# Designs tried in a protein design run: designed miniproteins, single chains, continued (3). Part 65

Each design is a single chain, and the fold is of that chain. pLDDT is the mean over its residues in the fold that is shown.

## One batch from the design tools (miniprotein)

Design m10239
Fold by ESMFold2-Fast:
Structure m10239 (fold): chain A 61 residues (1-61)
Amino acid sequence: SDAENERMIESAVEYVRKLVEAGVPEAELRAALDSLIALMRKEGMPEEKVEEARRRMEEVI
């Protein structure tokens, strides 16, 4: 559902934000982002929403 997808995206963005605040290097932030995107695809999230998630997480890095 859209609500479930939005909640998943919000959780992923918040997770990446916390890694940035903790001083995790950019290379590891990128790896974490890629892993979250792979998870979203495996969970059946539509590609349009996956692209939205990627963009929102990249804004935090």
Scores: mean pLDDT 87

Design m10240
Fold by ESMFold2-Fast:
Structure m10240 (fold): chain A 55 residues (1-55)
Amino acid sequence: SAEEKRQAVLDEYIAGARALMDEYDKTGDEDAFVAGLKALQAEYQARLAEIEAES
């Protein structure tokens, strides 16, 4: 269902954000962290738009 797809996309977003935070804590690479969050948010928005269009 569309709801289950939305939950899966949200879970992936949260997991991705956690991974970026953990990497930043180890490296201190702010540019990599910001770029990673921006890419992650773009993917999240694109996947939500796809699910909404199919619903």
Scores: mean pLDDT 85

Design m10241
Fold by ESMFold2-Fast:
Structure m10241 (fold): chain A 88 residues (1-88)
Amino acid sequence: MDQLRRQITDLIAQINAARRAGDTDAENQYFIQYLNTVLQIHQAQGADQDLIDMIQQSIAVVQTQGVDAGIAVRQQQTAQLHAADVAR
């Protein structure tokens, strides 16, 4: 668990560094690695299959459409989860 948390911190730093350098390809690759690490954490915690599927969909979007599209999908997913939580 601690190793995966360190990987997330390192990947966020790498994404920010790539963004500052204007390296879109590096930013895209690090963001995909970030999502895969998040997926591993959720799988290790026994997260619901719907949440796992949402993360996998975000990875596919980033791979085909890039980081901005992936961020938009993640924001929509987060809004849906928040609405469901508020509705309980």
Scores: mean pLDDT 76

Design m10242
Fold by ESMFold2-Fast:
Structure m10242 (fold): chain A 100 residues (1-100)
Amino acid sequence: KEKAVEIVKKEIEETIKKIEELPKDATREEIMEILKEMAEKIRKKLEELNVPDELIKEISDILLDGILKADEKMKGKSTEEQKKIAIEELEETLKKIEEL
């Protein structure tokens, strides 16, 4: 469990940096692709470390919920506001996973 949370934290922190470094003309679709790639990367890393399937599912469900909330909140917003929303949802998602 602790090792799984550390992996999620590292990947979320790296993803936040990647989002912060995106250009001013970055699209919502580009941000969403980054979030989806992060979730898939986390899942694969947890599987490679033989984390129990039940815990992988719980983490994946929390990640997916966070991504879906970010997607909905980003609709009709500027690129700067979309980046802020994505980062805030990632921080909230990490907090939920740390509380598992």
Scores: mean pLDDT 85

Design m10243
Fold by ESMFold2-Fast:
Parts: structure tokens; sequence; C-alpha cells
Structure m10243 (fold): chain A 103 residues (1-103)
């Protein structure tokens, strides 16, 4: 399944770096349909924001949670902090997203 996720994310416009981060953020036991749905959501957020970091966050927390956070916070860092404080991110996912943002 990792190779399918990698291919679908690249097709969605993800850089090689964003693909490798996404592979660490998502479960290994995803179905083909779940992988395609995640890649479609990644493509949608990337197309609207121009930000791979926002697309990676939306992939983890889901589109509804991402949309709610974006209404309350103007910076991506504040959105990621709020997602972690609300229990939408694991500690490992939070650290990985913050590391990617600081690049």
Amino acid sequence: MRELLRRELRRAGASDEAVEVALKLVPEDLSEEEIKELAAHFAYVLARTGSEAEALLALVVGGVNYAKLKKEYSSLRDIIDAAYERGLLTEEQYELLMEYLEK
C-alpha cells in the first residue's frame, strides 16, 4: 500500500519530501479506496492554498477539522498547535508537521 499512496500523492502534486512526510503521518493498513480519498483531499487543499504543509495537516486531521481550525487561526503554526491541543494529532504527528513547517 505505501507504493500506491506514494504514486497517488505524487499525481496530486506532492513533492518527494511531502510524500515521505505523509507516509510517516498515515497508518500502513489503508485500503486502496482510503488511499485514493486521502490523495484527493491532499490535492484539493494544495490547489486551494498552495501549501503542502496545510495539505499534510488536512490529510491527518480531516477536512472538517481543518476548515474549523482555519476559521479560528490565521497562521499554520497556530493551526497545528491548536490541532495538537484539541487531541487531533499524536505527539509524533505534531513533531513531524512542525519539523516540516520549519524547513
Scores: mean pLDDT 80

Design m10244
Fold by ESMFold2-Fast:
Structure m10244 (fold): chain A 87 residues (1-87)
Amino acid sequence: MIEIKIPEGLTDEQASARMLATVTVLQSGAYFLKSLGQNDEAAKLLEEALAVIDAAIEWAKSLGDDSTVERLQKLKRQVEELLEEVR
């Protein structure tokens, strides 16, 4: 289990944008590694993406941002589906 600390001094929108950017980079890297047949490395990036998404969901819940929670849950499903393909 990875503990993700959200930096202080950022606006809520800036913190959300950075978390989404991190997930996007990890997903893109996983797709690239999968295309090279490096499924174990792809799985590791997807597991890191899931940890970031889970931390982002809990953070959004703490703010009462239900729309962001729904979007992150949908993204989590997509990442979980890709992870099952590379396991």
Scores: mean pLDDT 76

Design m10245
Fold by ESMFold2-Fast:
Structure m10245 (fold): chain A 59 residues (1-59)
Amino acid sequence: SKARERNREFLITVYGLSEETIDRMEKEAESGKISQEDIDLLNEKVARVAPAAEALAAA
């Protein structure tokens, strides 16, 4: 719901994930398991963007 929508906006604007990628991950989460490929993708995005995201969050 509202928290889910806010999290989606954050993923799009900060990590640059496409709506299609987020939709796929949401469907995987609803099935009770996210694929290792998607976990690896998220880890890569977090590692690359974390310092910049902290700076952006302060602005």
Scores: mean pLDDT 67

Design m10246
Fold by ESMFold2-Fast:
Structure m10246 (fold): chain A 65 residues (1-65)
Amino acid sequence: VEALRKYFAGELSGPVRGPEVLELQRRLRARGVDVPVDGVFGSATELALAVAGISPEEALALAEE
């Protein structure tokens, strides 16, 4: 989850990969959000968060649970 936290803080650029991204995507789909479950935090996952109205802070909480 630290990689995602750094990404949202602007400390990392480019796609974040890992089990925390996969877990975030799985939880977004459980909430009815149309998002790919590929373990890559890229443009498609960012668009899904924006469409669902999920903040970076809420996304981090979902990735950590």
Scores: mean pLDDT 74

Design m10247
Fold by ESMFold2-Fast:
Structure m10247 (fold): chain A 65 residues (1-65)
Amino acid sequence: SERVERAMRKAAEAMARLPLEKRQEAGIALGNGEAKKAAELLGISEETARLASQAVRDGVPLPVP
């Protein structure tokens, strides 16, 4: 859905701005469904992190920012 695609794009853009160590932590949090932790690490809303986390767990790759 467009909402999920937009959430994935926001997460990918936020991840690209993080140093490698924090990027790895955020990726793990998204993969584990830890939406609140991912939102805090990425500086995005919990709803955006929840949608991105669901897509990642469903096997959808993050878009290139």
Scores: mean pLDDT 81

Design m10248
Fold by ESMFold2-Fast:
Structure m10248 (fold): chain A 97 residues (1-97)
Amino acid sequence: MTLPKRFLPLEELEKKYKEDPSNVEVIEQYILLYAFAKNMGLTDLADYYEKKALEGIEKITDPATRARYYRLLGDVYLAHGEFEKAQELYAKADALE
């Protein structure tokens, strides 16, 4: 997986997360950071970013938006061979639509 042209600075990302964990820009950045950490074999960082992404998605009040980010994280799980985790998130997304 190619690193995106730009990640948010980590301190800005953490600040935005504290202001609103359901901020979709923040959630998307944590999903991308999870994918990056998995590709680099950085297990502890991958686990941290996964937790932040999931916590953010669960706080999204709009069902369609929550479903979209469950699918996005599910696609990342699928790309990394995490088939059971991917299927669980796809099922959660389908239940919201």
Scores: mean pLDDT 80

Design m10249
Fold by ESMFold2-Fast:
Structure m10249 (fold): chain A 75 residues (1-75)
Amino acid sequence: DTVHVSVTLTVDRGTLSFSLTFQDGRKIEGPPVPAGGSLTLSLTLRRGERVEGTLTIDGVPVELHLDADDVRPTG
């Protein structure tokens, strides 16, 4: 079974650089996003799969962790 996850990041200040790694070794990278821009990531995860990544905002690294098992329908 698979889960679709969408994550939107808005850059308020500085420049956003990103790199995401899937458990199966797939990697997603993109061009830097300047202040006032936004980045939307659309991911397909298997049950039990995790995506880990690092976001760099104005030189400051921020960790991103997404787990398929943590996605629950609300409603």
Scores: mean pLDDT 68

Design m10250
Fold by ESMFold2-Fast:
Structure m10250 (fold): chain A 76 residues (1-76)
Amino acid sequence: LDSLADEVERLTSLVDDPDIRALLLQAVDHLRQGDLDGALQALSQAYRRIGQRREATMDELRAIQQVERAILALQQ
């Protein structure tokens, strides 16, 4: 679990948008606490932010995918 959260944190450091970075770090905090609902809420806010910009960077997509993988791992 911690290794998945650490990888999300590493990928998040490559995200230049400070609002998306903050949301992904919130998701990491929720994942470390085992709070799936909080992690999903933070993830949905990050997706909404990307949608508002009408563009996504590869680093943003990679970080989001890693959060999704960490959430899935916690559900099992």
Scores: mean pLDDT 78

Design m10251
Fold by ESMFold2-Fast:
Structure m10251 (fold): chain A 72 residues (1-72)
Amino acid sequence: MKQAKELIAQATKKLQQGIALMQSDPKRAKELFKEAIALAKRAYELAKDRKDQIGARGLISGAEIGLEKLEK
């Protein structure tokens, strides 16, 4: 449980950094979204409670949406 929460926190930071850089540095934003997806997927696999699973899935979706916007 604690490890999944730490991964969720790290994925959240990467997602927020990616969003902040979308306009100024889209290449770095893309890398940050990929890192957020990787961390959130790991968190989802390790999550033992529904709240952490929902949180991790939300982060994956948010980062994927950000990545799609950059690849259009």
Scores: mean pLDDT 82

Design m10252
Fold by ESMFold2-Fast:
Structure m10252 (fold): chain A 66 residues (1-66)
Amino acid sequence: MSREELKKKLKEIEETGSETEQNIAKGLLYGLENEDRVVALVALREAKKLKYEELAELAEQILELL
């Protein structure tokens, strides 16, 4: 998935997701835009812990770009 496609999907989750999903999506968007691997890893861990499979998959794709 491209950087632009990842950003679009994260923005959609920020608009439609729960407060927890929105917070993880914001963290991933920050990590992607600022090339912050640590923030992206924290967001991946939280997504996996909470069973948010789509957010975990997006986080893994972001980490491959960082």
Scores: mean pLDDT 84

Design m10253
Fold by ESMFold2-Fast:
Structure m10253 (fold): chain A 131 residues (1-131)
Amino acid sequence: EVEEVIEEILSLPHVIQEGVKALLLALLYENGIPVDLTRPLHLDLAELIRTVIEKGLATPEDLKAAAVAFELISEGESIKIGGVLIEGGYAFNVRRAGFELGYEAARTGKSIKEVLEEGSPELYKKIKEKL
């Protein structure tokens, strides 16, 4: 299942992959897990996905839901995460949504799916239809 979610995410457009990467980095940072920021910045997205799942910070289903959310945001859907409204249709805001989603999940101890449902129940219904 972990290899399947990696393959699925790596097949998505670059803007969605950057949203997922932002989410994973925020989850690791907020949980005090060291990321070697001195390396020249090609953090392997597959390695980040494996690490987050292996450490129990997210499930494969959580990451699939996040990827669908970032797809919808890139297509123009707006999202509310932990009281922060993020407008859709902009690549920068997909990355911002990733960071905010990771921060809120880590801060509250809630799953990514729970944070998405509580902040944006109408958008979460659309996410569920695509899962």
Scores: mean pLDDT 83

Design m10254
Fold by ESMFold2-Fast:
Structure m10254 (fold): chain A 89 residues (1-89)
Amino acid sequence: MEKIDELVEKARKLADEALETARSGGKEGYQRAKELFDEAVKYLEEAVKLATESEDPEQQREIFDKVEEAARHLGRARKEAERIYKEKQ
């Protein structure tokens, strides 16, 4: 549980940091932001894998909900970062 919760929280923080990086960094910032978004996705994928392997229905459901919420947050941050970058060209 603790490790999975940590992975989900890291993904959310990386998404927020990536968006701020895109806002301040221009081309370099957007490239770095994409790298941070990719890292966030990997954390969410690992969390899902660990949850499903436990075969604990209660834990799986809780983690699934957290991962879905974090994935939606990540998706919105990625779209905003791309918009910001394009507007600064």
Scores: mean pLDDT 80

Design m10255
Fold by ESMFold2-Fast:
Structure m10255 (fold): chain A 71 residues (1-71)
Amino acid sequence: SMQERIERVLEEGLREAERLTGDPSLTLDQVIQRVTERVVELAREHGIPRADLRRILMKVANYVLELHEKR
């Protein structure tokens, strides 16, 4: 279903955010850029509508910022 594809793309984006935020060689801007590129790629592959992609990107970006603040 579309809901299952949306959830999968979100989960993959959150995992990528955790992975890249743990890399001390990357700046916050580089983490955000790379995570965004990965989420957009996955969303295109899975046919995710633009409105749902925007929501996924907002959630993932907020998670990156939260992880960065806790350092």
Scores: mean pLDDT 87

Design m10256
Fold by ESMFold2-Fast:
Structure m10256 (fold): chain A 100 residues (1-100)
Amino acid sequence: SKKDEVLAKFEELAEEALSKISEENRDLVREAMKRLGEIIGKALEALENKDLEEFKKYLDEYLKLFEELLSKIKNEEDRKVVLEFKEQVEDLIQEYIDSV
């Protein structure tokens, strides 16, 4: 399904970003990315079901998780990688929305 293609692309983007993260933050970022993938999957399912309230709920959880992750990272290079990943994921989700 198109949702499965989005999730597969998310995993590719996550793996690429994680490879650029310093060793000290790698486990933190990996765990956050896993949780983000689960939230995105639920958000996309809500969109397919035309449930805007559930979609907004998962969008809020997604944003809060990124804010929490960034608050724990002091390394500026790692912060830039996480922010670039966030932008790529948001572009991917927008492409999905525009294509349905």
Scores: mean pLDDT 86

Design m10257
Fold by ESMFold2-Fast:
Structure m10257 (fold): chain A 76 residues (1-76)
Amino acid sequence: MEKRLEVNRAIAQAWKLFQEGKWDEAIKLLEEAYEKHKDDKTSVMNVLLALSRMYEERGDFEKAKEYEEKAKEVAK
C-alpha cells in the first residue's frame, strides 16, 4: 500500500539526515511519520524501531529501550 511506501521513504530519509549529522531533524521526521501513520501497526512498529536505533546511536539507551518496548507492544 502507498502508506507503507511513504513510511519506508521517511525512515530512509531520516537515516540520511542522521548520517549528515542532522540528528534532531531525523528524529523529528520519524516522530511526524509515527503521528501520520499511527493507524497502521506495521508502519508504527518500523518507525518505533528506527527511533530506538537512532537514540541508541546518540547514547540515549533509556529512550532507545522505551521505543523498542513500544514497538514490541504494537507487534502483539
Scores: mean pLDDT 81

Design m10258
Fold by ESMFold2-Fast:
Structure m10258 (fold): chain A 87 residues (1-87)
Amino acid sequence: KKELDEIERKARELVDQTNLLARQVFDNPNATEQQKKQAQELVDKAMLYQVQLDVAVRNGDIDTARAYLDEIEAIKAQMEALKKQAE
């Protein structure tokens, strides 16, 4: 229960950070249409993985919840790289 609560909190923070980074790509006049499309695809994936993580948390499946947390962390890293590329 405590471990699942921490995973859920971290996932929420990572999704919020990914959305903030995506906003910086969308608001960048130097970003290409392709880069903005990639940012939207990463946001969509993060939201889908967060939904799957929430399902795993409700089922008490800690291993599955951790796997989706790792996927969300990877998406945030990809968004950071995309933002840097758009600069």
Scores: mean pLDDT 88

Design m10259
Fold by ESMFold2-Fast:
Structure m10259 (fold): chain A 96 residues (1-96)
Amino acid sequence: MKEEEEFIKKLEERTKEALENGLKELLEKLDALSEQYKNESDPAKQAELRAEIVELQREILERMIEILEELKKESDAKEYADEAIEALRRALASVD
């Protein structure tokens, strides 16, 4: 289906743009916190790192939702964007 292929291509383009505009920093922070969490032996510090990881996951999901909402303006595949946004919003609600 051409519409789905076009949507996927635009999603890839917008994701790359978002990576250059701060999303990459959020992902790098997530990787750094995850590495600290793996190497932390103090349960209290692990709990603090876990809370920061959860907060950062929320920010990343919110950025992804924003990308999909912008794609609704650029493609005839609006229905795919709506389904993806709804799925990401459900994931965001599950992070807490």
Scores: mean pLDDT 76

Design m10260
Fold by ESMFold2-Fast:
Structure m10260 (fold): chain A 80 residues (1-80)
Amino acid sequence: SPEEEERAKRLIDDLINQAKALIEYAKKHPEKREEYVRGARFLIDEARRLLEKHPLSPETKARYQARIDELEAEVEALEA
């Protein structure tokens, strides 16, 4: 349903925004970097799970996939 799709988008947006916040905290607080990176990875995995679970349009799915891929690249850079 349109309402279910909009709820899914809001949940994925929330997870992405929380992951971004944790990535920024990891950059500013190197003493807690591992903790924040672990939290960001958990949220990224949850966002991917919701994206796979919910039947979103191909365009919407590709847009969210690109955003999630950018977050994953940022996390990988912090682990290097």
Scores: mean pLDDT 87

Design m10261
Fold by ESMFold2-Fast:
Structure m10261 (fold): chain A 96 residues (1-96)
Amino acid sequence: MTLPAAKVEMKLRSADGDREKMERLGQELEKLALKSGSTINVEVEIDEEDGLHITLVFTTEQDAEKLAEELERLARDMGFEVVEKKISPMEPIEQK
């Protein structure tokens, strides 16, 4: 039975506000999330001045931690600053 186990929240800042870099990072993130097979939700908010706000929900804490590290590495390679990185456990939400 597959239940949400962890949420990753990450805030990345771009000094130059480059939209193409932000879009490319978003594409790489989506690719990693899909490849993991444990991603339930992906939310990316882009601002040209501030950068990216990213929220991911996973069925395992290990995948959440691994992807957060990979994303941080990619962001750093692309010239982004990691302003905030938070990994939190989630309560299972089946139905109401």
Scores: mean pLDDT 70

Design m10262
Fold by ESMFold2-Fast:
Parts: structure tokens; C-alpha cells; sequence
Structure m10262 (fold): chain A 96 residues (1-96)
């Protein structure tokens, strides 16, 4: 299976593609990218041995979906910020 680093790179790629699709008013395409991103984050969260970090990541994933489902530019921006935080936390865990 893909390494955690490869999954994180894929997450960053999907986040960028989702934003571009949303700006182009391609909601179904943006939704597909966000769904794949959430799937990758859930997979990464399962690999995290720290239960506190895992719970934090799961909360971020839930908030990403809620903000994105508002279908507003502000909601999408917040979802991107939350996704970036999830990536940062995962990169910090990999460095330990």
C-alpha cells in the first residue's frame, strides 16, 4: 500500500483539485475530490498510534465535511484550513 508520505502528498493534491473544481462551479467534481481526501485522512488516522491525535484527526475530518457541505466559498476555505491542519499534525507525527 502507499506510504504515509505518499498518502499525504495525494491529500495535498486532492485538496488543491477540490478548490479549483469548486471555483469552476464543478460541484460534483469537487465533492468527489473531497470524498477521496476524507477517505485518505480516515486511512491515515487509523495508522496513528496516539489515541488523542486520532480523535483530533477524526474531529477535523467531520468539520471538513460539514464546512464543505455548506457549498459556500467561506465554507470551502475553512474546510481547506482544517485539511491543512490535519496534514500538519500527520507530518509532525511522522517526524517522531
Amino acid sequence: HMSMEELLEKAEELLGKAWIAFQMKLWDTAKKYVDELVKIFNELAEQVPDPALRERLLKLIDEIKKEFDKQTEEGVRKAMELADEAIRLLREELAR
Scores: mean pLDDT 81

Design m10263
Fold by ESMFold2-Fast:
Structure m10263 (fold): chain A 83 residues (1-83)
Amino acid sequence: SMDTSITLARLLAIKSELELAIKTKAPQSVRDKLIEEAKKTLKEAKEKIKELKASKDPELQKDAKYMEEVLKEIERLIEELKK
């Protein structure tokens, strides 16, 4: 759905920003702000994933699984950026 696509696009955008911050060795203030923003985005995405999983539509359940994979990658990037 459009709402699912928007949520996924937001997750992918945050993932890219975290990857760029790691690659460029961004200052601590920038890293801290990105980690906080990423955590808020993950919380919102977890609620959306829960909603999609409650659906009986197999397409929405597939979307939920893909979002869970991206979310797990973002969690890994947050831990890397904390170092």
Scores: mean pLDDT 84

Design m10264
Fold by ESMFold2-Fast:
Structure m10264 (fold): chain A 70 residues (1-70)
Amino acid sequence: MPSRRQLVEGALEYLRRQLEDLRRQGAPQEDLDQLQALIEKAEQALRAGDVDAAVEAIQEALRLRQQVQA
């Protein structure tokens, strides 16, 4: 079982790639800015050692990504 920290690190890498894909597809700047802010929130939480907060931010970012494509 991967650690929750490793899960968050992997999800952050995935979300950064998704952000670049959405930018290339012409997603609205507002949606791109919101995704970027959630990625930064998760990075800040990880730096503080708050893995729970980082997971929450990652889940919000994944939800927002789904809405942008819908």
Scores: mean pLDDT 81

Design m10265
Fold by ESMFold2-Fast:
Structure m10265 (fold): chain A 115 residues (1-115)
Amino acid sequence: SPREESLEKLKSTLSEKIQKLLEEMLKVVEETRERLRELGVPEEMRELVELGLLTVAAWIARQLEKKVPIEEIEKEVEEVKEAFRRELGERDPEATEVFVEGLEEILKIAKETAE
């Protein structure tokens, strides 16, 4: 899978600490995908939420490897939350809430690693 190949390539460029962090964030992505399926969210919306969370998790791992301050990472994640709420909040409030909760869990994992 191109997605799996891209993730393995990313992991190979990361320190062991950040690689472990990425794996913890990817578990949140997987749990969110399963939750959306159980809630009966349409496939198109589930794929959009999964891709959004995966993209943010991979981006956070790269920023932490580069030693970007956690405050800058948090600011960008907040902008992603606001963008998703603006674009999809009225169209699918349930999927939007699940996406925001997933981002908050990913950010919490990142903050615990940035110490």
Scores: mean pLDDT 85

Design m10266
Fold by ESMFold2-Fast:
Structure m10266 (fold): chain A 64 residues (1-64)
Amino acid sequence: SELLDRAGLEISDLGSEGQQRGLSPEEMTARMRELRDRLISEHPDNELVRQLMDRAVDTMERRA
């Protein structure tokens, strides 16, 4: 899915930017939540995007 591919790229870009900038796990989790909220707002009926973003946030929260 083009939409899922784009969401995956945004997650990856956020991770790479966070590593380069030395963001804390807490800052990364907050940014991932903001990305989730934005993508869900833009695509409210897309269950796969929601599932992808929920997993990304859960992963960050467990590592923080």
Scores: mean pLDDT 83

Design m10267
Fold by ESMFold2-Fast:
Structure m10267 (fold): chain A 78 residues (1-78)
Amino acid sequence: AREAATKALQAAGPAVREAHELVLKDPNAEATLESEEGDAKAVVEVRGRRAIVEGEADGVKTIVEGDALTGEILKVET
């Protein structure tokens, strides 16, 4: 479970980075972004400072809620 969550978060890296850049330019930005790394894939939904990351790795889904500006993780579910 922990390893799958780590892979999912790594796959989310590019989309999370893009979401962060969007929020830096516009605090009210809204977007749905996708990224992947190896066999892992992630979808990031950003609405202003709120980001929801849904990642999938090794058949395990991980959902992370965080702050799109600071990168603070508020909630993780696997």
Scores: mean pLDDT 78

Design m10268
Fold by ESMFold2-Fast:
Structure m10268 (fold): chain A 72 residues (1-72)
Amino acid sequence: SEAELLARMREALAEAARYGAEVGVDAGKERLVQRFGPLGTAAARMRELLEAGAPVEEAVEAGARLGAETLA
């Protein structure tokens, strides 16, 4: 369902953001691409907001919403 997809997207993006914070921005970007493949728009949106200084929760939510919208 769309709700399950959105929940999985939030979880995956939150993990990727945490990994990027611990290991470094470039490693975080690579993990986002690996997790989403052809759905890189969700990962790219989250990354864009994080690079602009947005809070992690805001960036994750924006990316997850865009990803779910693309798959719906």
Scores: mean pLDDT 64

Design m10269
Fold by ESMFold2-Fast:
Structure m10269 (fold): chain A 81 residues (1-81)
Amino acid sequence: KVEEAVKILEEAAKKIEELGNKEAAKRFRETAKEVSKLDDLKEALELAEKTALQMHLEGKLSPESAKIAGEAIKKIAELAE
């Protein structure tokens, strides 16, 4: 259910923002909005993973933000099984 994936991404974005990483938080909230338009949890997972990978490659994920993002992706993967 994509609504659960949206909630997971929004909760992750809030935690990332609390760490002071407003840019990563904004990007994950944007991804949550895109996920809300999807019917498929596998596509939601792929978008979340792509967002985290792109942010990491751009140097915009701190280690703590990356941990939060990874935990969110794991939860979405569990929903997609």
Scores: mean pLDDT 84

Design m10270
Fold by ESMFold2-Fast:
Structure m10270 (fold): chain A 91 residues (1-91)
Amino acid sequence: MAELAALPDEEQEKRINELIEKMHDPDPEVRLEAVKELHRLLLAASPEVQRKNVDKAIDALAEAAGDEDPEVRLNATFGLILAVVTKKALE
């Protein structure tokens, strides 16, 4: 996503934190969008932003993989797999 790739590292980190907060929203549609955006942003992020944020993204996605909404669970599970792969690639 061209818009995400143009963001400075500090703004990417801020957006990741905002998305993790939205994953606790009472509205399942808001949680679903936050999971999808977090996954997309993590893949588009710089290696430094990925290194700093991958652990909290893994924790947030692991929690969302147990969500009451099946769409949130499915998307969080895919995001979790990719976040773990990203962490391994950064080691």
Scores: mean pLDDT 80

Design m10271
Fold by ESMFold2-Fast:
Structure m10271 (fold): chain A 83 residues (1-83)
Amino acid sequence: MEEERAKLRKLFPDASDEEIDYIIELAKKNGIPIEFLINLILPLRNTKLPLTTAAEEAVRLYKEGLSREEIAQRLAKLAMANE
């Protein structure tokens, strides 16, 4: 838990502690490796898409059985739609 927090804080310096804790909890509750989730949302950190929204969508698509590549494409499209 502490290692995941430190990593997320370093990768998303503008994210709040609440957002970071939420993402960690979301990954754990849904049985998703935190590294997998981080790698999916990291490219979106400089977009207008909220970090928590990106994480929730990634989790939803993962639970639907999409591949990492398919999830990444859907997240990129979502970020573009939100400008």
Scores: mean pLDDT 80

Design m10272
Fold by ESMFold2-Fast:
Structure m10272 (fold): chain A 63 residues (1-63)
Amino acid sequence: LPKPPTPEQRKIVIEVLESQPESAPSSVFDEAAKRAGVSVLEVAEVHIRTGVGSGANGRGLRL
């Protein structure tokens, strides 16, 4: 399993995603990765686990 980002890096990612539109495009993931100093894959993992930066309609109800 890849190393998870630090709690501080995770908070920066969440902050960046929250400052963007609900359905954040992949370019927002790049910005979050730059700001937190993590890879885009780690940003995507935070997004999946928290649901931040994606539209609540559809994905939150998917099994």
Scores: mean pLDDT 63

Design m10273
Fold by ESMFold2-Fast:
Structure m10273 (fold): chain A 80 residues (1-80)
Amino acid sequence: MLSLEEIREETIERIRKAKSLEELVQVVEEFVEKLSKNPEVSPEELKNIVDKLLGIILELEEGKLSLEEAKERIIKVIEE
């Protein structure tokens, strides 16, 4: 099993390399799945992270954020 630090570092690199909304959503979905399987992450913390990530993706889908702005905000959530 990957550590939380390894999951975060791998996810941040993949987010930085994402070239489309679809790629970004896939990386975020895989990150959430990895966190849900990690015993160090509480259900409450997972919900908080998911809610923040979904909010950013929704703003990107609505055209309120650019892809690069969405990436920056997602990385900040993951680094917390």
Scores: mean pLDDT 81

